# Designs tried in a protein design run: designed miniproteins, single chains, continued (5). Part 103

Each design is a single chain, and the fold is of that chain. pLDDT is the mean over its residues in the fold that is shown.

## One batch from the design tools (miniprotein)

Design m19811
Fold by ESMFold2-Fast:
Structure m19811 (fold): chain A 55 residues (1-55)
Amino acid sequence: SDAEEKERAIASAAAGLAAMGVPEAEARRLYEQAVDGAKTGEEAARRAAQLVASA
């Protein structure tokens, strides 16, 4: 489902940032903000990619 794809995208991205020294809770919050309002996993991935590019 789109919600499962969105959650998977957030979890994967947050884990990546946590491995780089960003606290997991903060990383997850940033990705949740980036994907807020996304209806599909594809849109969530695009928004997450924009956040990564801005870091």
Scores: mean pLDDT 69

Design m19812
Fold by ESMFold2-Fast:
Structure m19812 (fold): chain A 60 residues (1-60)
Amino acid sequence: SALEAAVDQALAELQAMLAAGASKEDIRLKALEILDAWKAAGVPEAVLAAFRERVRALLA
């Protein structure tokens, strides 16, 4: 779906930032920015939760 593709693209951006030397805190702040924008746009809570879990896994 378009929402699944958006999550994958956002994770790819965060992974690229991490590979380029961004701190875990920088990644968390960027993830929060993305989540806030998606919440404002009416993205379903299940999609937001899935994104949060994938960000946590990325930073583990």
Scores: mean pLDDT 87

Design m19813
Fold by ESMFold2-Fast:
Structure m19813 (fold): chain A 62 residues (1-62)
Amino acid sequence: SAELRKRAEELLRKAREYLKQGKAEEAIIQASEAGAIGMRDPSLRDLYEEANRLILEALKLL
């Protein structure tokens, strides 16, 4: 749904901002929530994939 996409995109935006600040744990939390939304709706697979990319990027900072 458009509402779920908007929510996931906002979570991914926050994850990217936390990554820029070096806050890996907060970035993982935000990206994980976006990923969970993407997993439940096949139309949001692009957001699921972006969430996983951001989680892997954040893990490199730990």
Scores: mean pLDDT 87

Design m19814
Fold by ESMFold2-Fast:
Structure m19814 (fold): chain A 58 residues (1-58)
Amino acid sequence: MDLESARNLVETYYDVKDSNPGLVGLIEGILRKATGLSPEEVEKLSVEEAARLGAERL
């Protein structure tokens, strides 16, 4: 996955995390497959840092 795609997924996760719990589970699955990061790791990082690490792992 490229950095831009990883960034978009991380931004979407943060946007829906508190507002749509049902969608959070789906996006967590996608993020885990795409970036190799756990939801907890994504939560602790800025969007830019999480996207960069995800791109480096793929």
Scores: mean pLDDT 65

Design m19815
Fold by ESMFold2-Fast:
Structure m19815 (fold): chain A 56 residues (1-56)
Amino acid sequence: SEIEEKELKHALELVRSQPTKEEALELIDRLIQAAKLNKNEELLKALEELRKEIEA
């Protein structure tokens, strides 16, 4: 849905906007946990890919 796509985009932008790598990783780990609890597979996949980019 449009709302789900907007929420996904917002979550990724929020992580990318964090001032440090540490803060980005802390935020993304919390969001990954929330995505798992809500069984949001699309959000989980996007967050896990972004996490790999940040860790690299």
Scores: mean pLDDT 82

Design m19817
Fold by ESMFold2-Fast:
Structure m19817 (fold): chain A 57 residues (1-57)
Amino acid sequence: GMAELLAEAEAVALEILRQHNPAEALSTVREELRKRFPELTDEQIDEAVARAVYRVQ
């Protein structure tokens, strides 16, 4: 369901953030999530990215 998609998007965002410099990672993460999860809204993508940023610290 939607909750499972959001959890998967957060996990993908976390992986991308770990592979890139933080300044470059935010733009890259958003674009990759839009490509992999076209069913998610921009607001849901931003939420997944925010959660992943907290976890990568």
Scores: mean pLDDT 80

Design m19818
Fold by ESMFold2-Fast:
Structure m19818 (fold): chain A 96 residues (1-96)
Amino acid sequence: MAAEAAAEAARAAGEAARAAASGDRERALEGARRAEEAARRAREAGGGRAAEDAARAAEAAAEAARIAAETGKATGAAAAGAAAAGAGFASGGAEG
């Protein structure tokens, strides 16, 4: 459960990062919002240490994506992508 939510947050953060890099602020904001929602769900799931680590990564990804969306800077989005990559590994879905 938490791993699935973390993977969703990672995907949303990646899309927000890409939109921010392209200057599409509206799309970046939508992606950041999805990432934040998924991170919250991951945290609620609380399935042990692996789930807790995934939830923390998802929260970091959501926050970085939101900062990238609001500032329009790819730097924050890159941090979100890096954090989300760790969460994605936990879910076993290696989509690069």
Scores: mean pLDDT 65

Design m19819
Fold by ESMFold2-Fast:
Structure m19819 (fold): chain A 66 residues (1-66)
Amino acid sequence: SLEDLKEGAERAIEEIEELLKSDLPKEDKIEGLKRGLEEAEKLKEYAPEEAERLKEAAERALEELE
């Protein structure tokens, strides 16, 4: 359902926060965040508000890693 898609997006945002706190190499973090951006683009057609929130979270995280 749309509600399930929204819950999925919220979980993905939490995963981004955990990824940033992890001790993984920067390159692996960047790859994870890029996958998050791809999922946000897919979600945009069905849940545009949650897709935008996920995209913004991933973009902020990528900016922190620069």
Scores: mean pLDDT 80

Design m19820
Fold by ESMFold2-Fast:
Structure m19820 (fold): chain A 65 residues (1-65)
Amino acid sequence: SEELVEELKKLFDEAQKAYDNGDYDRAIELLEKAREVLSKLPEEVRKLYQPLIDKFLDYVRKKKA
């Protein structure tokens, strides 16, 4: 759906901004929300965005530790 794709892009953008501000907890929260939205989207969209979200989430988690 168009609305879910818009939501996904917004969450990813907000996560990048949170990361840039050093707010790793917020970035993780936003990326987890992005994963939830992604799970509702077609396989074609999931294949494109899932690796990007997962890598970013892992990277942020390592920075927090």
Scores: mean pLDDT 84

Design m19821
Fold by ESMFold2-Fast:
Structure m19821 (fold): chain A 69 residues (1-69)
Amino acid sequence: LSPEQQAEAEAEGERAREIALAHGGSPEEAERVGELARQAQIAQLQGDLDRAIALAREAGRLLVEAAAR
């Protein structure tokens, strides 16, 4: 990945982490959601759409679980 693509993936992860915290996720849960979102963006940038979709769905499931509390 280029430095710009790496920065984009990191920004996407941080955005997802902030959303998880805003919806009642713990810091540990938010870091996990952020890491999954970062990895999903990397997979998308590499053209691995199946992996990107799977990782994004897992991040979404964790967000819904945290918000349901």
Scores: mean pLDDT 85

Design m19822
Fold by ESMFold2-Fast:
Structure m19822 (fold): chain A 65 residues (1-65)
Amino acid sequence: LNPELVEELAEYLMEKEGLDEETARRRAEGILRTALEVGIDQEEALEMFKEDPDALERELLRRLL
């Protein structure tokens, strides 16, 4: 995992969803790790999440089959 991308996504989650730091970091790590496992680049996943988090979730679920 790229720690800079994890921190960037965690900060976004804290600001947008009002999550605490620990929860935001855990969720950010999970999202980026899952993306990496299904063949989505971490930078691409972060960009997709910022544009449409629901679309990213659907794409991750589709690939996790």
Scores: mean pLDDT 80

Design m19823
Fold by ESMFold2-Fast:
Structure m19823 (fold): chain A 61 residues (1-61)
Amino acid sequence: MSGREARELGREALEKAKAGQLSIEEANAVTQRLLDAAAAGELSMEEALKLAREIYEALFK
């Protein structure tokens, strides 16, 4: 996926997590896709990890 698509995926997952609409399994799948995109050089690893952290923090709040 492109960096733009990866960022959009992360944003949508974060919004769903804040709304209580994101499962742990879905969060894990999104995180894996973000990390795969970072490994492919489509976004920075720091950006991917930051998005993943924000998603899990919102999920468990």
Scores: mean pLDDT 83

Design m19824
Fold by ESMFold2-Fast:
Structure m19824 (fold): chain A 109 residues (1-109)
Amino acid sequence: APAPPEILLSGELGADGVVGDLELRLEAARPPSAEERRILAETAAKAREYSALGDTGTASNVVLLGVMELLELYAREHREEAAARAVEESRPDVEAARAAVAAHEAALA
């Protein structure tokens, strides 16, 4: 199974104790999905906008929200994949049960 994406944060700590130039990246054994690319691009654009205005606190919060959105996306995709797998694994049993019921009903007619 492929390893889960690794969320990477980097930045430079200024003399005032504020972290500037925060960067959000993903490291994965696969190329990023369309949703991962969207979240990364939107987070980077918003963080750059607030950093350009000198609002490093809001820029840091934007990056944190981007991390949370990626984690929520990953958790959702993992749950959807697990649910789809469970449905597919149960399909032969459901079909066998339906066939058994149909055969029994035919025998009673």
Scores: mean pLDDT 68

Design m19825
Fold by ESMFold2-Fast:
Parts: sequence; structure tokens; C-alpha cells
Structure m19825 (fold): chain A 57 residues (1-57)
Amino acid sequence: GILATAVQDVTSYRPDGLNLKKGEKVLVEAFNDDGTVLVRSLATGETGLVPADVLEL
């Protein structure tokens, strides 16, 4: 995966989404055509979808 950092707090309102805190480190597992990214949290090990625009690669 590619290491990325959340540039803002993320609150998911979808069942396949992931909540992130600003500054949280994630591994990018896949990019989707709908503007979401599948990530793994390094803090919790949880996986989920987040908007691509909340990540700094």
C-alpha cells in the first residue's frame, strides 16, 4: 500500500466507510472511480472507504 495522511477529520455516514482523525496515517489499498479510496488505518487496523480529497499522499 501507499502511505497517506488524513488532512482533516473524517466522519463516515456510509456502512463501508471509515472514520479518521486529522493527522492519522493510513495505507492506501485501492483507488475507486467514484472518488473514494480503500484504506487501512495504521492505528486500528480497520479498513474502509474515504474520499480521496481528505488524503495527502
Scores: mean pLDDT 80

Design m19826
Fold by ESMFold2-Fast:
Structure m19826 (fold): chain A 55 residues (1-55)
Amino acid sequence: GPAVEAASRAAREAAARGDWAAAGDHTLQTSKHLEAEGDVAGARAARAEARRLRA
């Protein structure tokens, strides 16, 4: 939905400028929105990606 798209866009924009901490935070927000929409698998994948981006 729109919240997932907005958070995903923010994550991509942060990554494009090299702000990996912000990219990870926005990806974590994407996971929360996916879980709220019932996409448990997508939320799990986004949480794993957020951890990788902040490592």
Scores: mean pLDDT 84

Design m19827
Fold by ESMFold2-Fast:
Structure m19827 (fold): chain A 61 residues (1-61)
Amino acid sequence: RRERMRRGQAAAVAAGGAGAAAGAHDSLKFTEPEVGRRAALEAGRSDGSEEGARAAAEGSL
């Protein structure tokens, strides 16, 4: 219930908690930088670089 709250929480966790959560898992190995980088890249791209990435891909492929 409270779909507004759930949507807000999911987005916040994904954008700000994705990297942190990933790091916890990689505790067994040193893949932490790769996992964190992937999560950060996804969040960063959607956070504000998505438009630029899209345009670059189409105009500079």
Scores: mean pLDDT 49

Design m19828
Fold by ESMFold2-Fast:
Structure m19828 (fold): chain A 81 residues (1-81)
Amino acid sequence: VSKEELDAEVEAAVVELRAAVLITNIRHNPEKTDVEEAKKQIEKIEAEVDRLVAEGRITPEQYARIRDLIEEAKKLVEEVE
């Protein structure tokens, strides 16, 4: 495994983790959720995953997992609005 391959895998893992953390924060503190900030975080995560796809730095399996997390986060934001 090259450093470049490891760096790509770490970048994808960090994006996945950011989405999971956002979901956890909304689920645990829905009444404290800043809807506008949550939407901004979702937009940033979508932009980052799209960049990784464009650069060929993410697998289809990683992409599918991150997209599922993004959709879950969007649904949670709608529920707390």
Scores: mean pLDDT 81

Design m19829
Fold by ESMFold2-Fast:
Structure m19829 (fold): chain A 65 residues (1-65)
Amino acid sequence: KIYKPPLVFFDPTKDTVENGVEKLREIREWASKHKPDDPELQKEIERLLDPERFEAIVERLKAVH
């Protein structure tokens, strides 16, 4: 709903890195509209959108699955 970010579940068996990045962008857009006074949330989302950091997370998730 309007006061919560969209639920994003990254599935390393189904989602690609590009697909996961798109889901994070949706959360960032939601946060900019509904949590403009929460810069730490927006900052953390943008950190996850860093391709190198996101790739490392994806590799770790694939190791589990």
Scores: mean pLDDT 60

Design m19830
Fold by ESMFold2-Fast:
Structure m19830 (fold): chain A 73 residues (1-73)
Amino acid sequence: AEEEAKEILEELSKSENKEVSELAKQALEALKNGDYVLAARLALKAAILAKEAGDEESAEKAEKAAKILEELA
């Protein structure tokens, strides 16, 4: 579960959308620190921004990562 969320966030950190990429990097740092609540919150923010930008694929991935992280919190 944590590994899957990490892989999704690593993929999103390479996004051409700079705001999504930055939020994914921040979520990865929170995850490395064991802060699942913050990581989930940042992943949800990335999902919202991706959805607003019309990037439904990145939004769905970010939502999935957020759900996994929320279950670990």
Scores: mean pLDDT 84

Design m19831
Fold by ESMFold2-Fast:
Structure m19831 (fold): chain A 73 residues (1-73)
Amino acid sequence: MKYYEKGLEGKPEYVDELIKALKDKDPRVRASAAYALGLIGDERAIEPLKEIEEKDPSGVVRLAAKNALEKIK
């Protein structure tokens, strides 16, 4: 299922849940949350995504955070 056009289009309440998901134990969940935050483009995600880009042990998650930050800016 593609959430590009329908599920991620700026429901602000989901941004807070996605920011929480950036701290999940599962790197797949963190990467998906970072990607979704990038598509939504909410500036509240900038600081959490910067922390993930710098500190996350998974290279895939760090790359997802970097790409999300580029989309928000």
Scores: mean pLDDT 75

Design m19833
Fold by ESMFold2-Fast:
Structure m19833 (fold): chain A 61 residues (1-61)
Amino acid sequence: SSAARMAGVLAAVELYQKGETDPKKVEDLAREIAEAGGLSPEQIEEAGDVARETLARLLAS
């Protein structure tokens, strides 16, 4: 979903800008944002996956 994707991207970008390279930390933040937003369990998992993928792409740049 667009909301889950936004949560994942936001978490990855925010932590990447602070020098974080641990995929688990961006996943955890994305899940927290999605949970706070009232998203479903499936969308919470999607947000974590998007965050990990986004961090990997940022680190590869």
Scores: mean pLDDT 86

Design m19834
Fold by ESMFold2-Fast:
Structure m19834 (fold): chain A 65 residues (1-65)
Amino acid sequence: SALERKIEEFRREILKYTIEKYDKIQAEVAKVAPEDKQATFERLTAQLVKEIQEKVKEFRKKLEG
């Protein structure tokens, strides 16, 4: 029960973080030249994926302690 609550809370936090970061990525992509949009989007989304993976890894470590 306590573990399930921690997982659900973390899931909601990650979802909120992802949405907010994705909105910021969209705003940054909107500012660049048309020829740079795809490369900028790919770079920023790759960075977001790495950040999420690191957050998941740290959360797993906390559950094991």
Scores: mean pLDDT 87

Design m19835
Fold by ESMFold2-Fast:
Structure m19835 (fold): chain A 71 residues (1-71)
Amino acid sequence: SAAPRVFRSDVDPETGEVYVVATASTPQEALEAARKAIESDPRVDPSKVEIEVVEGPGGTYTALARAPVKP
């Protein structure tokens, strides 16, 4: 299996949110990679992390994590 691919956004000036996208061969790996990445950002409120996982083509899974920055 390929290693998870992860990318992070800067803070969205309109929403005040940080976005992380992780792609992996299983939904669990995608979710865990996205969770670790967004929780590693010290600006993020960890109590408000939302993650959704969607199935992509060829047996890949993409997790989108989002969270607002701390006040």
Scores: mean pLDDT 80

Design m19836
Fold by ESMFold2-Fast:
Structure m19836 (fold): chain A 72 residues (1-72)
Amino acid sequence: GIEEALAEFERHVRAAADALIAGDEAAAEEHARRAEEIVRRALEEYPERAEEIARAALEAVGRAAAAVAAAL
């Protein structure tokens, strides 16, 4: 359900951040694309939960961005 989708989204966002820190732009783009696809599908499947999905996604991206900034 939504919990599994959000967990998978966060895994890909974290993997994209790790790839950026490692200098692997291709891997970062692939993981970012997968994360975007997961969130898009979750929003389509659970439109009544859109605010919750968006908030969780933004928080995960914020954590990943902070990790990249701290490492670079």
Scores: mean pLDDT 87

Design m19837
Fold by ESMFold2-Fast:
Structure m19837 (fold): chain A 61 residues (1-61)
Amino acid sequence: MDEEINVGIAAIASGVARLLAQKGKIDEAIEFLKRMLEKFKDYPEAVKLLQETIDELEKLK
């Protein structure tokens, strides 16, 4: 029940972070996602999605 909702929120957060990165705010986007990782640490699928997005954005630096 809670896992599906948390994965959905993580997906939205990843989308917001990608938009910030497109505006040149890559470091802000990564910091935002790292804060989200801490909040979703008990939800493995959400953590995986957030970490994959962080890794993608770090490659853009």
Scores: mean pLDDT 80

Design m19838
Fold by ESMFold2-Fast:
Structure m19838 (fold): chain A 74 residues (1-74)
Amino acid sequence: PRFHLKVTGIHSPLDVQRVEDAIRDTFGDSAKVDVSLTTGEAVVELPGVTDAQRVVDAIRKAGFGAELVSVEDL
């Protein structure tokens, strides 16, 4: 599945990297993460079955705001 999220509190490329690292630390290196510094949009693509709340929680644990917008099944 592909998760579309709103992320808040991103002010630099290092903050983008921290969000990406938080997702990889939680779900593994096979997770694909794309975060926009300009819009605050994040797209997280994970293999298998995953609860969207785990994605939100991983970002929030890293110190950022996160809210689920939509989920796409791939």
Scores: mean pLDDT 79

Design m19839
Fold by ESMFold2-Fast:
Structure m19839 (fold): chain A 70 residues (1-70)
Amino acid sequence: ADAERAAERASGERGQKATPLAIKAVNLAKELVKDKSLTDEEKIRRLAQETGISEEAARAILLGVKDFEA
C-alpha cells in the first residue's frame, strides 16, 4: 500500500500536467537544500509558506530533492 500510494502520487503528477505549484515547490526546494545556513525544519516551513502547500507536502518534496542531491 505504501509503495502503491507513492507510485500513484508520482504517476498522477507525471501522467497529468504537473501543477505549476508543484514545479515551483521542487525548484525552490533545490535552492533551499543548497542553503547550508537553514535547518531542515526552516526549509520545510519556508517552502510551504512561499508556495502555499502543506508542510507535509513540503517535507516530502524537500526530502526527495535531498535524495537527488545527496
Scores: mean pLDDT 68

Design m19840
Fold by ESMFold2-Fast:
Structure m19840 (fold): chain A 66 residues (1-66)
Amino acid sequence: MSEEEKLELLKRAARTVITAFRDESPERRLELAEKAVRDLAAELGASKEVLEEALDYTRRLVEEAA
């Protein structure tokens, strides 16, 4: 699996968690989504750069929905 494929999976996980918890506060959605992204990144062996990009994407998604 390429780093690009890992990034896409992490972004998908972020979208899924944020959507599932859309009725929660922005802070709680961010907490849950960041945890899911970090846990999946560790399982996939994603690079620090890919993890940082996925976390930045996650934060922007929560801010846009707030």
Scores: mean pLDDT 84

Design m19841
Fold by ESMFold2-Fast:
Structure m19841 (fold): chain A 65 residues (1-65)
Amino acid sequence: AAPATRLTPEQEAIALEVIRRTNKRLDEIEKNKPKSKEEFWKKIDEVNQEVAAEYRARLAALAAA
């Protein structure tokens, strides 16, 4: 079974939104087929950094509220 997490409905909604946005951006990177593997990984890293920062910020805001 998938690991059970004690996410609130708000936290779950944020997680799902972040996942969908990440998948969309990764699909766009793949579709555009960067010419070099180095460029591809830089774009992937950028998406991961942005998404992780947004997710953490939103969770922190919920915890502070």
Scores: mean pLDDT 75

Design m19842
Fold by ESMFold2-Fast:
Structure m19842 (fold): chain A 87 residues (1-87)
Amino acid sequence: MSEEELKEKIKELEEEYKKAEEEGDNLKAAKAYYELGKVYFELGKYEEAIEYYEKAAELAGEDRKLRLEAEINAGIALIVLAVEKHF
C-alpha cells in the first residue's frame, strides 16, 4: 500500500478500536490494534507498532492465535528497533 493509503487505514482502525472499546468488544478492539501494529511496522514506526501489538495481545482474551501472533510481531518489532538504535 502507498504511504497515503497506510495513513488513511490508521485513521479508520483508530476509529474501529475506539468504537469496539466503547461497545466492550475486547476481541474486536484487539484485532484493530493488531492491524494498527502491522501498519505502523510497514511505516517503520517500530515503537508505535510494539505498543499496538502489546495492546492486541492484552485484549485478545481467549483468541490464542491472535495473542500469539501479536506477541511474536511485537518481539520482531522490538528486535528491529534494538538493532537500529544500537548500530
Scores: mean pLDDT 84

Design m19843
Fold by ESMFold2-Fast:
Structure m19843 (fold): chain A 61 residues (1-61)
Amino acid sequence: MSKEEAEKIGEETGVELARKGWSPTTSGIAGGLRAKEEGASLENANIATQAGYRAGEKVRA
């Protein structure tokens, strides 16, 4: 999995959960977990977590 793919997974997952009313923190965690399930390295899973958190914040701003 590339860094760009991990960011996309994190962002998409974060937007989805934030729209359902979940916190940015939960959106980030879910993004990272989804990236790990799809075979992301620890580094890329952390990138997905950060992308999901940022997406969650933007949706709730």
Scores: mean pLDDT 82

Design m19844
Fold by ESMFold2-Fast:
Structure m19844 (fold): chain A 68 residues (1-68)
Amino acid sequence: SSNKLLLEQYLQQYPQKAQQLIQALNLSSPGGPKSTDSPYHFNNQQELLEKADQIPKQTILNAIAILG
């Protein structure tokens, strides 16, 4: 998955930003992080990587851009 590879590359370069990345992606979900209508929610880095294809690529790119 290109999404998984992008996330793995970012987290390898910036492991200290893992929690911020997870939070940013959870907040980007249309339903919000606690909504049953949310298309995705991640509790940790491993779950994020396993479910990477559920996230629009542009959403990942925007989160990475915000975090630097």
Scores: mean pLDDT 74

Design m19845
Fold by ESMFold2-Fast:
Structure m19845 (fold): chain A 80 residues (1-80)
Amino acid sequence: SDSEWLRFQAEEAEEYVKKLKEFAKKAPKEKHPDLVEQMQLIIERLRELAKKAEKKGDSKTAEKLKKIIEELEELIKELE
């Protein structure tokens, strides 16, 4: 169902953020413009998914996606 798919997308995004946090801890403190651009595209996609989850009444998935977006925005600040 759409609700199951949205939850799967949220779980995938959460794993992606975990991997990015590990990369940020291990990588040199340098600017990564290509990675920042990719992360911005992912944020836009996640915003659309959050709106879809909210429309479906899945407030938990919508809030999870919003939290993931906030974590990605914080990581972008570290990589800029």
Scores: mean pLDDT 78

Design m19846
Fold by ESMFold2-Fast:
Structure m19846 (fold): chain A 118 residues (1-118)
Amino acid sequence: MQPRVVGRLTVTAEATEDKVKLTVTVENLGPQDITAPVHVRVYNEEGELLAEATLPPIKAGQSATVTLELPADKVVGKRLLVTATAEDAERFYGGAAVIEPKVGETKTVTSPLVEYPL
């Protein structure tokens, strides 16, 4: 079976000299409920995990949002990989977005959330 787009991952970065606030929204626009928790992870360019959070299961037509705070010295001017993943008995769900926080700018990126049959 081929993967299909079932939703959207949106990441907004608000950066100050002291911290970066990442707001991560996962939208389930697909016909099926995501019955498993959605794991949000933030990685640097070296592949190191900088932050993680868990969203509740997201029913079809619903969305969930989480806010993560990171020290500015770790992330400002650097490319961050933000992933959202969930796995139930039949399916894996994945989305990935790249964002580069900049002091004094609010940046927003969107990417597809994709369903992969297991």
Scores: mean pLDDT 86

Design m19847
Fold by ESMFold2-Fast:
Structure m19847 (fold): chain A 91 residues (1-91)
Amino acid sequence: TEAGKEGGEKAKEGGLLGVRYGPKEGIPSGVAGALAGIGGEFLGELPGATAEEAGNAAKSGGLSAIRSGSPKGIEGGREGVEAGERAIEEG
């Protein structure tokens, strides 16, 4: 779904910002957020993928981006979680 794709993009951005601007201890969480966000992006773009699968991937990525500890990673991660939850609700 478009909501799942948007959530994946936001989670990916948050994860990357968490790696770039966060503390070293947050790098693994930022990387995990970026990778899960990429997965949510792809699932949201695939016609056969469920909204639930895309939304769960975006939500997972957003939570990991929040754990990076970067203010920008936290903001992008929250947006990813919200978009992922919306995709699950609309599916």
Scores: mean pLDDT 69

Design m19848
Fold by ESMFold2-Fast:
Structure m19848 (fold): chain A 58 residues (1-58)
Amino acid sequence: SAAKEEAAKLSQEGFKKSTELMEQARRLARVSQDEASKALDQSVDLLRQTSAQVAAIL
């Protein structure tokens, strides 16, 4: 159960950080497509890493 609790916390934190990066990308999209794209890529990478970490501790 401890592993499931840690997995849930990691998933929630990863999703929250990804959402913050998406909001940053949205703001940047108005002035810089390149910077917006980088923020989006960071969001996707964070979700991939979070998924791998959750899988590793379950």
Scores: mean pLDDT 83

Design m19849
Fold by ESMFold2-Fast:
Structure m19849 (fold): chain A 60 residues (1-60)
Amino acid sequence: SREELFEEVERALLLMQAALIRRYSKDPEKAEEIYEKVLQLIDEGKFDEARKLINEALKE
């Protein structure tokens, strides 16, 4: 369905953003923790919470 396609695209974008934060972070331990939490939230279908966590990480 269209909803499934949009969810897959959103998942891919969130994973890409989390991976970029992990790769380019000045604090690798904190970035790894954020990455793992984002993966958990995505797996639980909590996309809004995952986006919020990524946005907060980018503000640092």
Scores: mean pLDDT 81

